Designed miniproteins, single chains, continued (4). Designs and how they scored, part 39

Each design is a single chain, and the fold is of that chain. pLDDT is the mean over its residues in the fold that is shown.

## One batch from the design tools (miniprotein)

Design m13316
Fold by ESMFold2-Fast:
Parts: C-alpha cells; structure tokens; sequence
Structure m13316 (fold): chain A 88 residues (1-88)
C-alpha cells in the first residue's frame, strides 16, 4: 500500500542519513514523497530532502526542495531557504 511504502522509505531515509549516506537518504525521501504526495508529513520530507541536497553540495537543488516545503506549509524551512539564498 502507499502508506506502507511511505513508512518504509521514511524509515530508510532516517537510517541512511544517520549513516552519513545522504545520496541514499535523498533517494528514500523522494520515494516516500512519491508514495504519499498528499500526506501531512510530506512538506517536512521536502525539507529533509533539501537538507540532504545541501549536504551533497547541491545548493540549487536544496533551494528548490526548501521552496517546495514552504509552499506546502512547512514554514520551518523558510529560515533554511533564506540562508541558502544568501550563500548564492
């Protein structure tokens, strides 16, 4: 089910991020988002994906994901977005 895929990939993303595998974390986050795009948690996952892209040195990709997080209502990503736009 979409809920099972969402929970599986969300858990995998946390595991990968804790291991320092930001490429694996990003892949898992993107799969979780795809499984449940309308989940109340999905705006936060865009924020986490933005952080994963920042850790990988993809500042433009990080900005895109943080903007998406803010657009979907994850206001905590606004500070992350502002700081990255200043680094550009």
Amino acid sequence: SAMEEFLKYKALAVEKALAGDYEGALEALEKAIKAAPDSPETPKLYGLAGRARKELGDLEGAIEYYRKAVELGYEEAEENLAKLEEEK
Scores: mean pLDDT 85

Design m13317
Fold by ESMFold2-Fast:
Structure m13317 (fold): chain A 95 residues (1-95)
Amino acid sequence: AELSPEDLERLEALFAPLEPLVEELAEAIRAGDEERARRVAERIRAALREALGLPADASDDEILAAVRAFLSGLRGLSPADVEAGVGTVRALLEA
């Protein structure tokens, strides 16, 4: 099933601010710049905490749980799509 326009807008609202950070993280990883990758991953954590209404000190597990809850609330996503989305965020945080 396709995402509704409303659910697509909610998904885009969460992830659009992360797009520049994801690209910067990908560039840092390609360059082998572990320090830059770590700094960008921290910025991704901060952006997710803010977007999901989490405390500034929320753990990676709390961020991932909030992402799963958010994605599970979208009617057009299968459980496999939700787990793929959570896995993508986990990979970003582990960089």
Scores: mean pLDDT 79

Design m13318
Fold by ESMFold2-Fast:
Structure m13318 (fold): chain A 74 residues (1-74)
Amino acid sequence: SEEAQRALEEGRRAYRQRLYDEAVRHYRRAIALDPRLREAWEGLVRALEEKLKSSSATEEDRELLAEARRRLAE
């Protein structure tokens, strides 16, 4: 959908600016709008991996990363 594509683009923009919490939020929105949008799951994995390199990652972030990796393995 157009809304899902816009959310994906917002996520990518946030990721380039190293705004990883914003990137995660936008990628999650893209996935909610279109769960088959593989690029949104890929973006979510990358953003969460960057958060895990810093001290800002939560247990919810780790669980979400595991889910995103499982979805991409399909």
Scores: mean pLDDT 87

Design m13319
Fold by ESMFold2-Fast:
Structure m13319 (fold): chain A 88 residues (1-88)
Amino acid sequence: EISKLIAQNLLKAGVITEEEAEELAKQSTATAINKMAEAAGLPPLSPAQARAAEAAFRNALRVRETGELTEEDLETAEEIRRIAAEAA
């Protein structure tokens, strides 16, 4: 689910093609997070950083309980990813 959400958001941002989004949705959450990092111009995450980012994404989605990612949510997700990357 997280991989699918990341893939859909990258597609909406025009960073990847529809075909790439379908492939990314089938990949692991760590792979999807690394693709998002690449799109943001950030270095690839280590396995530990990717796991921390996944946990942060799941927590953010659960806390909101909206089931929808808005533009502000995408910015928040990127900030959470940045914090997780710096923390590891």
Scores: mean pLDDT 64

Design m13320
Fold by ESMFold2-Fast:
Structure m13320 (fold): chain A 61 residues (1-61)
Amino acid sequence: PALSEEELEAVAEGAARAGAALGLSRDQVYDLVRKIGGLEGEQAERAAERAIERLEAAGVL
């Protein structure tokens, strides 16, 4: 099912926190969103990109 903007941001925040804590690569962040977040296709892409943007802004990616 399609996520709301609020739900997408929650997934992105969780993935960014995990990515920072575990030192995940971009590919691993995408995989985390797909496998753990249960997201597919465009929703997975959007959540992963938002998480990656947060990690880049924090200087950890």
Scores: mean pLDDT 76

Design m13321
Fold by ESMFold2-Fast:
Structure m13321 (fold): chain A 64 residues (1-64)
Amino acid sequence: SPELEALVEELRRLVAERNEVKDQIDHAEATGALTPEQLAELRARYGELSARIDEVAARIDALK
């Protein structure tokens, strides 16, 4: 269905974005390049993306 296809594409984009944020967190922790405040903002964004992923995944599951 077009709705299912759109949700799957949204899920892919959200997972890719979360992976980018995770890579930034890991790099910052390894190098010390960011302030604690900047690192906290990235961690907050990771959490927001994870919550959105869970919501989209639940919607996909409901359409099966």
Scores: mean pLDDT 88

Design m13322
Fold by ESMFold2-Fast:
Structure m13322 (fold): chain A 70 residues (1-70)
Amino acid sequence: SPEEQKKIDEILDKQAEELKKVVPDDLVEKLKEATRKLLDALRNNSPPEVIDKYAKEVSELLKEIAKVTK
């Protein structure tokens, strides 16, 4: 539901603020954006290939963040 999506966005924003303490802002903002795109694709019943594309973007960003975070 739109209400649940808004709640997820609020959680993501809060987690992003915490992550920015140890991760470069640019990477955190990219992760947040990729996650929003994935959630939007799911909400709009996008084709499986579009959902998979955004899921891979999130996965790759998490790997990049893991390499940078000490």
Scores: mean pLDDT 78

Design m13323
Fold by ESMFold2-Fast:
Structure m13323 (fold): chain A 84 residues (1-84)
Amino acid sequence: SMLSVEEAKEVVELAPPETKAFLEKVLEEYGERGFDETLKKLLEEVRKKMKEAGTPEDEIEKGLKEVEATLERLRPLFEHETTS
């Protein structure tokens, strides 16, 4: 199930300052590159971290799918800024 806009905002507010700043940058880039390109960048960063941790490629692919599903749940937050 997708989060409501209010629930998504609360998740962002409870995030560490670094994560909140990162999400704000992602929202800025959304207008220029769109959601799909922003998602691609986030998945690439997660892949890099998993590879540095020595995670097998199969496990990396599985983890990236979970990250993608999580970001889809946060999609209402991205759209709220552009469609409100």
Scores: mean pLDDT 63

Design m13324
Fold by ESMFold2-Fast:
Structure m13324 (fold): chain A 93 residues (1-93)
Amino acid sequence: MKELVEEAVKLAEKAAEAFAAGNLEEGFDYLIRAGELYEKAPSDEAEEAILKALAALGAANPAAWDAFVRAALAGASLVDALRAAGAVGREEL
C-alpha cells in the first residue's frame, strides 16, 4: 500500500508541474494515473497531492476544470471525471 501511495503522490506532483507549464495532455496523463492509484489505495497524502494538481488545472484551463466539476457532481468517479476534463482540455488546444 505505501508504494502505491508514494507513486500516486509523485504522479500528482508531476501533473501539477505539467499544468503549470501548459502541458495539459501530459498533466492529464499523470493525474489520471495518480487517480487510478488513489482509487486502489486511498490516503490523505495522495488526496492532498491530487487536490493541488486539480488547483493547478483550474488555474491553467478553467473549461477543463468546469468539465471535471460537472462530471463529479453528476456522480462520476475521480478517474471518469478526470477523463471528461481531459477531453475538453484537448479540444481547446
Scores: mean pLDDT 81

Design m13325
Fold by ESMFold2-Fast:
Structure m13325 (fold): chain A 72 residues (1-72)
Amino acid sequence: MTLEEELAMAKELEPYVKKIKENKDPKEQREAAEKLIELQEKIAEELGEPQEVIDQLRANSRAGIDKLIKAL
């Protein structure tokens, strides 16, 4: 994944991150987080990233989202 592709992905994911941050219901935050991870994985697959990279990206996104929800 190039820097430009990463920035494009971040831009597409921004509305979902905002939904997670603005939600006050943990269930809705989790549902938004699952959609965010699913979308990020799909974009990485469409960009032709190896499965190993996609798996690591998913794991990192899970950890990041859990930290974000805990901080809210």
Scores: mean pLDDT 71

Design m13326
Fold by ESMFold2-Fast:
Structure m13326 (fold): chain A 87 residues (1-87)
Amino acid sequence: KQKEIDIEAVYAIALIALTVFALHSEDEKAREVYRKAADILTANRDDPLGALDEAIKLVESADLPEDEKERVLNILREQKKIVESIL
């Protein structure tokens, strides 16, 4: 039970971060990328590691403001490490 709650909490943090960047980025293309990454997480809650890895790859490959890209990638990579440590 606790392991499941911990994974859900970490996943929620990643999703909230992507949602915030999707709403507040000044770059329209960046907002679309962050929304798509959030959609990946939302659609694949049953595979949290796979979903986080796919979201990370999407953000890594996209042409985004460098400061936003680094911040988002740091958050997603940290959350992935936490999920890996729980599993």
Scores: mean pLDDT 83

Design m13327
Fold by ESMFold2-Fast:
Structure m13327 (fold): chain A 95 residues (1-95)
Amino acid sequence: SHAERLAEALEEYARALEAGDREAARAAGQRVIDHAVRIAEELRRRGLVDPSVTLQEVRDQVTALLRRIESLPPEEAARILREVAEETRRAIAEA
């Protein structure tokens, strides 16, 4: 599912940030953005999100959030990303 791929991308992004691997972080961050946009599109189709919100606006908001996370110390950024990944996996399992 897109949510499971999002959780995997978040975990990859956390590892890349801890390692200081900017190329891996860029690639994983892009996967996080892409999967988040696909989830937002599905939620919009189900009427769970305001239909006036564009997928580009979602992409921009997620991109801005990741930039804020990257401004934190790498260990703190990685911890937050792993917590979000775990919550994503729990939400899937309880659905």
Scores: mean pLDDT 84

Design m13328
Fold by ESMFold2-Fast:
Structure m13328 (fold): chain A 74 residues (1-74)
Amino acid sequence: SLRDEILKEAQKVVKEQEKYWEENPFEERIKWLSRQQVELAARLKEKPLSVEELIEFGREFKLPSAYLRALRLG
């Protein structure tokens, strides 16, 4: 069915995105910030985030560990 084709394509895109994040964590950080910039900026404006809070924030959005490490270092 059309729905099954869409789901299969979506799964392929997710897998390709995971590979891209693994190969290009800094590029993906920039793209992620573009999408989450308003929310992240609002939280940072209210109070500075600890390393633990930043990791928790990234985990909530299911970011790869390598990507979270890149955010911490940059």
Scores: mean pLDDT 59

Design m13329
Fold by ESMFold2-Fast:
Structure m13329 (fold): chain A 95 residues (1-95)
Amino acid sequence: MSPQQRAEMEAGVLLVGMAVTLSVLDTLETEEEMEEAAERLIRLAEQIREISKELDEETAEEFLSAASEILKEAAELLEEKGAKKSIVEKLREAA
């Protein structure tokens, strides 16, 4: 497996992790759970950004765009659920 193929696979796994976290945001009932989910999404997005340095520009842009969209959607969902403004702003800044 080439270094690029490995990086692409790793970025894909992280993006799936973000999508799974996003899919359960609506089920979270406590502020602590919402904060932990937001921190997890930001960490996964940061890991995708780091791995994207090993990808070609087009592939990197696709992963970074997808991660950014998940962070924006998570911010909107958590804002609707009444999460702290600081949590919502961190997600929007990370996007």
Scores: mean pLDDT 86

Design m13330
Fold by ESMFold2-Fast:
Structure m13330 (fold): chain A 66 residues (1-66)
Amino acid sequence: MALKKAYEKAKEMLAGKDVTSLSDKELEELRQRIAKEAGVSGATAALAMALLVSDLSLRLHISKLR
């Protein structure tokens, strides 16, 4: 459950933004916001961000049909 909440929040914050291109500082700030808003640890937020990279690639493909 916690990971799922962090993942949802990460998707909202990163809409249209490339997670892979972010600097360590930007990733750290984002991880902290996700952790705080989802009520999870920073490690869980980091994992959610990693999952988002995969999901974002899939969503980019599906958005062609929308």
Scores: mean pLDDT 68

Design m13331
Fold by ESMFold2-Fast:
Structure m13331 (fold): chain A 68 residues (1-68)
Amino acid sequence: SLDAVVDETLAEFAARHPDVPQEVLDRIRAVTRDLVAQRPDWSEEQVRADTEAIAENFLAVERARRAA
């Protein structure tokens, strides 16, 4: 399931970024799963790449908010 690919990718992301709050991880998961549900034509590789990009973008936004 592509949802499983999202979950696995985010688990790996969380392991690399242990300082990220669970609330933020849950939000990333919800957004990514919703987007993937709209793109059932995507490959597992595409889903992994997109999940990583979304997670990195969420971190960038959170870092910017801390700087403001």
Scores: mean pLDDT 80

Design m13332
Fold by ESMFold2-Fast:
Structure m13332 (fold): chain A 76 residues (1-76)
Amino acid sequence: MELSPTERRVLNALAGAGGEPLSVREIAEEAGLSQGAVTKALRNLEKRGLVEKEKGGKYKLTEKGRELVEELARQS
């Protein structure tokens, strides 16, 4: 599965939150990205089933997304 550098940074920020849902602003601060870059990456990651939108406009990793982050951390 091909991840852009921006998508990888967004996934890592969400993984670092320990499963807590994060807003676009919170992800941008943690990942060192603009909110626009985060929003674009989140749309692509949602289409791939790696993140999901929670009530209140926050995002978290799906189980598939968490598994992918763990595998990438192990293989890197």
Scores: mean pLDDT 82

Design m13333
Fold by ESMFold2-Fast:
Structure m13333 (fold): chain A 62 residues (1-62)
Amino acid sequence: HMEEVRKQVEEMFEEQRRHAEENGEKLSDAEIYERIARMYREMGKEELAKVAEELARKEKEK
């Protein structure tokens, strides 16, 4: 279950990274994960949002 959730977040990360590059946005990995978490919360997908928030936090700790 958690593995599938993480995979979905990682796929969204790749899509958002490509979008940022196409639009000339200079976003860190943490900022992309924060964007993803926000999107998932707006969609009511709280479990996916929590995983994205955790990944953003870990990127900030690097």
Scores: mean pLDDT 79

Design m13334
Fold by ESMFold2-Fast:
Structure m13334 (fold): chain A 65 residues (1-65)
Amino acid sequence: SNSLKLQLAKVKFRMAALEVEIDLLERILPTLSPEQQAQAEAQIQRARQELADLKAQAARLEQQL
């Protein structure tokens, strides 16, 4: 349905945004202090978990299309 397609598009948009955030954090990681690296690594882990959850949601939405 058009509603499911819109929901899928929103999920995919958030996934793309998270992938960009992870890439940026990984790029700056070696330039950070040890304390800042620990914080950035925690943020990357949280972003990767959200991305995994969104991928599962996208798969469920695609099965309904």
Scores: mean pLDDT 90

Design m13335
Fold by ESMFold2-Fast:
Structure m13335 (fold): chain A 74 residues (1-74)
Amino acid sequence: DLAQRAAQAQQQVAQLGQQLDQAVQDALTNGSRDDVLQVLDTGIGLGDQMSQDPLSRQSAQQLRQKAQQKKQEI
């Protein structure tokens, strides 16, 4: 079922987004600015890779944009 596979792909992107938010929070609490930037760069890279899959492309692009915007705010 294409709809079920699309929902699973979007859920995976959402889970990665939550993990990225947690990693950023941990780096902000216990790390340096460079640690935060490294976590955000990893998130951008994952978003770029996941955007190659048509089923997750839109969600992956949103994840990439959020990580990129957060990087600009630091």
Scores: mean pLDDT 78

Design m13336
Fold by ESMFold2-Fast:
Structure m13336 (fold): chain A 80 residues (1-80)
Amino acid sequence: LSREELERRRAALEALLAEPALARNPLALEALGEVLKQLGRYKEALPYYVEAGVEKLRAAVLGLPLATPEQRAAVEAALA
């Protein structure tokens, strides 16, 4: 992936996380953390990975899915 493509994905994922329905979504948080890591922005990536891990564990403890089909589709579209 080019830096241009990674920056486009970062912007799309940041826009998704600004939406109330996706603000704490573990798939969106992890995807943004991964994109920031690939951009070499490790200090910015770290809090997103931590929050994604917390939300995944919370979902597991409560027996909840990580995302609705609509939330999953939105994250996949941002990564396309």
Scores: mean pLDDT 86

Design m13337
Fold by ESMFold2-Fast:
Structure m13337 (fold): chain A 95 residues (1-95)
Amino acid sequence: MEKEREQRRRQERLERGAQILRATADNARVVGRETGKTEIGEETARYLEKAADALLQGKLEEAFKYIDKALEVAKPDEVLSSMVTLTRRRVLELL
């Protein structure tokens, strides 16, 4: 019973992290459209979605690698860069 409870809590944290990443991806698309930086917003969103998928698979190193790629893509835009940086911190604190 204890192992099942720990596994469920871990899965719930991974699911919350993935939800945070996907919400940030949606926001990155909105910011990109609003600021005329649609390509940067879409590419940032794609990496965050890949990070969410990796996180749900338990591939933590791969997930953070994709978050770091999203951050690199977002660098030219201060708002996008700030959003990805905050999201990375929130996901790390959740895990």
Scores: mean pLDDT 85

Design m13338
Fold by ESMFold2-Fast:
Structure m13338 (fold): chain A 70 residues (1-70)
Amino acid sequence: MSERVKEVQELLLASGLFRAEDVGPVDGVLDERLRRAILRFQRFFGLPEDGVPDDETFEALRKFVAAFAG
């Protein structure tokens, strides 16, 4: 279980871009469902599509949520 993965799960849900069932539970587990959600987010924002919750993806999610979902 990873704190970064939990933060990414929370940010994806807060973004309003995905349904809860597309992200899954906020459990800190990087499963195939969560990887697909990360890939879709990366594709939408023109980021490298690696399905990994890296720093670039995390910062893009935080900025998006702050600007459009908060």
Scores: mean pLDDT 79

Design m13339
Fold by ESMFold2-Fast:
Structure m13339 (fold): chain A 100 residues (1-100)
Amino acid sequence: MEEERLREQRAERVGELLRRALRASERGEPVEDEVVRELGEELSEAVLLLFASLLAHHGSFDDDARERALEQVRELVRRGATPEELRRLAEELQDRNVRS
């Protein structure tokens, strides 16, 4: 019961933050730094990476692209990726968006 409550609270909080970020992105507005910071503080760089990945594909809603991004993060977490490696991947995704 306690583990289920904590997991549900996390999912609900992340869901709300992601919805705010997606709404801002959909409107063509910059995502609030507070939202990005809060995600980082609560759930570490892994969630920031998921957040950045979702923003990169928000407009296309490409199910395939979204699943690939989620699978990449899952594989990194599964093999015990360090926060530094997750940060590098987030920067790489950002760099691709800038180049494109």
Scores: mean pLDDT 54

Design m13340
Fold by ESMFold2-Fast:
Structure m13340 (fold): chain A 65 residues (1-65)
Amino acid sequence: MQRDIDIGMVMIYGHVLFGDSAVFEERDGKVVVTLSHDSADDKEKAEELKKVAEKVGIEIEIHFK
């Protein structure tokens, strides 16, 4: 299904942005990202990831630990 492919692409892009500093989960067709840091750079990257998810119609939640 196209949505599953788009979810996978959002997760891959998130991994490129955050590396091992983020935990990714899929819940009810939504991507949930938990970041280990809350620096200004991490927040900027989080906004970039949200924009990518919005472009492909995927709902995303980003949490800072």
Scores: mean pLDDT 77

Design m13341
Fold by ESMFold2-Fast:
Structure m13341 (fold): chain A 67 residues (1-67)
Amino acid sequence: GSVEVTVIPTDATTAEEIRALIEERTGQPVRVYELGEDGYVAVSEDGRLVAFLDLKKRTLTIHRTVD
């Protein structure tokens, strides 16, 4: 499988906003975890989707495994 990387500029600052954005864009439910003041990480149940939000750069980076 290959990994597809998508970078999205965003003003999202909360776990709920980040979860909603990822679920809207990918159709995949994710769990969101706070990484202190610097950002968030989100992961799908099967681990095929991992996303990182950088609060300082205001970017969401989605890594998706494709077959």
Scores: mean pLDDT 83

Design m13342
Fold by ESMFold2-Fast:
Structure m13342 (fold): chain A 95 residues (1-95)
Amino acid sequence: MLSTAEVQELLDEVIRRLARERAREMGKVLPHVPEEVLFQIELGRVIDTIVDFFQKASPKQREEGLKLLREAAEAYKRGDWERAVELLQKVLDMS
């Protein structure tokens, strides 16, 4: 079982990975914008969505969201990056 500190560090990595994937896709549409600028925009969008979800969530939704985020951290630690991103996306879809 992961410590709270390990979950937080691993979740930061999952969030950054999703933001980089989104930035690469956006770069195909906006090839003249630097990828780092697109990364910062997408990173902010992911973080804002997570914050908004937890600010508005019922106690039951908050518990389910936290469970999904822990499962995402555990998947990332195992090297299952696709599963980690899918679990994070489920939290974003709840928003």
Scores: mean pLDDT 84

Design m13343
Fold by ESMFold2-Fast:
Structure m13343 (fold): chain A 65 residues (1-65)
Amino acid sequence: SVAEKAVERVTAQLPDELAALVLMAYGIAKANNLDPVEALRRLADSLPPEVGEIVRQAIEEALKE
């Protein structure tokens, strides 16, 4: 899925601590039948700008096919 590709791209680029936050947001969204892409975008808004941009770029790249 788009969200799975985005998570894989983001976690490869971030320190383990931040990668864990991304995985947690994805897991919570999936468990609650929420849009995981939207959950990742909301997480990006709450992270430092440099980290948030990495998350947003990974989502955009995963959407381009």
Scores: mean pLDDT 79

Design m13344
Fold by ESMFold2-Fast:
Structure m13344 (fold): chain A 76 residues (1-76)
Amino acid sequence: AVHVLSPEEAAALRRALVERLGLPEEVADAIVERLKQGVPVSVIAAELGLPEGTARRIAEVARELGIPLVDERLFE
């Protein structure tokens, strides 16, 4: 099951991706929009050409914000 982001969760995650992970605003916006569509974070990272380990860092930030993200590929 994929968690559907609320507008407040989406805004908080976008801000954290920019401020804590140093991602460009356009990249943070793309990640949040794809997560709203139920795309796994590992797939989003691959599609956007993000550095290795970035998907795990995104999942860790979301967990710290209390936002549940499910991605089986991060735990293989």
Scores: mean pLDDT 74

Design m13345
Fold by ESMFold2-Fast:
Structure m13345 (fold): chain A 96 residues (1-96)
Amino acid sequence: SMEDILRAIGIALRAIGIRFEAEKLTDPATPLIIEAAEKVVEAAMAYMKGDFEKAKELAEEAIELARKALEIATDPRAIRLAREVIELAEEILKMV
């Protein structure tokens, strides 16, 4: 539906924002958060193309990367961004 497409666009824009915020941090989790956010963008794009299997795969990969980030994150901002990536990826999983 058009509402689901708009939701996917919103998820992609939030993930892009997380990527930019993570790039400003020096936390050891930063590379994992950036990669996880990029996977969320790719998952949202796959969803918009109707590739629900690829969207699910990419969203699950994003959650795994973000969980690894949480294991090594020390900055409260990095912890928050990693949690936000998990929430966005879980939103995609609810749509597929």
Scores: mean pLDDT 93

Design m13346
Fold by ESMFold2-Fast:
Structure m13346 (fold): chain A 55 residues (1-55)
Amino acid sequence: MKAVLVQHPDGTATLTIDGEEIKMKADEAVEIALKNFKLKKVEVINGDIVAYFEK
């Protein structure tokens, strides 16, 4: 199971789990991702923080 978290500069985030996108606040998305998945890598792309997770 894989997840991708895209954090936007405005404090919002998109969390994608197995192809399903969920939009929420960045702090909430980070908590959900770290609680359920292992962080694999982080990149900064065009001002967005993109974090890749795997179970």
Scores: mean pLDDT 82

Design m13347
Fold by ESMFold2-Fast:
Structure m13347 (fold): chain A 96 residues (1-96)
Amino acid sequence: SEREQAIIEAVLTIEISGAHFMMDMYARGGVTEEQVLAEIEVLKQVIQEGIKLGMPDSMRKKVIEQLEELRDRAVELGLDKVAAQLDDIIDEIKKA
């Protein structure tokens, strides 16, 4: 339903915002790369569940764009493991 899709989009928006926040904290020396990776692992689980629930193509495209922005940011911050994990998630969405 449109309502179920809106809820999934809202949850993904919150998790993506959380990932950006963790990268802000990393840039300030407040957290480790391992803590940022843990946040990305949570985001991965939410995305995997969204795919199982039938995430529409429009939402997949939007999520890919948002993850590409996160990946580019991770590269700029030297978060190489985070960038690699984000690339893996992007590839998983593209194959679904």
Scores: mean pLDDT 87

Design m13348
Fold by ESMFold2-Fast:
Structure m13348 (fold): chain A 74 residues (1-74)
Amino acid sequence: SEEFEAERIRARIQLLALKKWVEKNKDKFTEEQIKKLNEVLSRAEKEIDAAKTPEEVRRVLYKAQEEIWKIVKE
């Protein structure tokens, strides 16, 4: 559906922005934090590709943002 495709495109754009943010700020993080951040982002990409509804896409993004927040608070 149009809503689903639009949501997937928005999600991919947001993940790309998060990846660029991590790369730009990598000097502010430990090697372990960078590894965890990259794992969260890679997992989110795969989960967005596997998602079947707009709600699943939104859930994947929300979860990824929460996990990133927890990692950067270390």
Scores: mean pLDDT 86

Design m13349
Fold by ESMFold2-Fast:
Structure m13349 (fold): chain A 68 residues (1-68)
Amino acid sequence: SALDRLRSHLEAFARHAIAEIRELRAQGREDEAARAVASFTAYLTAQAARHPELAPLLAGLRAEALAA
């Protein structure tokens, strides 16, 4: 379904974004990492508002980004 494709794309996008955040931190680029977290979590919040059915998934991805 379109919803299943969106879920898969969001999970793949989140894995990539979290990997980039971790790489920025590994390089000591803490200000850039913080901005990346802020941008990514804002994006997830906007997606949850548009797709309430995905809110639990997006909340989990947000928690992973904040813990990265």
Scores: mean pLDDT 86

Design m13350
Fold by ESMFold2-Fast:
Structure m13350 (fold): chain A 102 residues (1-102)
Amino acid sequence: EKKVTVSTTFVSPKTNATVDVTLTLVVKDGKIEFEHLELKFPAELTVEQAKGLVEDLLTILELMGTKPKSVSIIAPSEEVLKAVVELLEKAGIKVESTEILK
């Protein structure tokens, strides 16, 4: 059993908005499981940019045939947080934790 973390920046093709992404992968019995996804949004982000970014991210996950078991969100505002949570939950991803940047 092995736990691997991968940190990168995702750039939304639709909005040009960016989000810092941390993937937590678990290697068990010769298979890789997508355990957790952390999304840290920048301070200067509109609701429309956040929605477009999350829609693009969900599209890529669907194309890869994968989905995280849970997600954590760090958002710049309550409006961005609410919009992002709604999209992720509708996609069947459990929201484990949320945080608002001051």
Scores: mean pLDDT 84

Design m13351
Fold by ESMFold2-Fast:
Structure m13351 (fold): chain A 86 residues (1-86)
Amino acid sequence: SAEAREVGDRLQKLLEEAYEKSKELYQEMAKKVQEIALKDPRTAEVGKQLAEGDLETAKQGAMAIAYVDTEVAREAAKAVEELLKK
């Protein structure tokens, strides 16, 4: 859906921005996305791959989460955005 794509694009950009700012911040954000992805068994494995993989794997995982469970992806994007502001 259009909403899934928009949320996925948003989460991908937030992860890229975190990666450019600080590797430590990026790692914290990737772990936060993994934690939130555990709320849906269908996104649990891709969330783990997102946190353990490289940036490209993380971006692919972010889009996959958005298409599998758009609400989980939206919650993850909000959490990552709050971490970027601090």
Scores: mean pLDDT 86

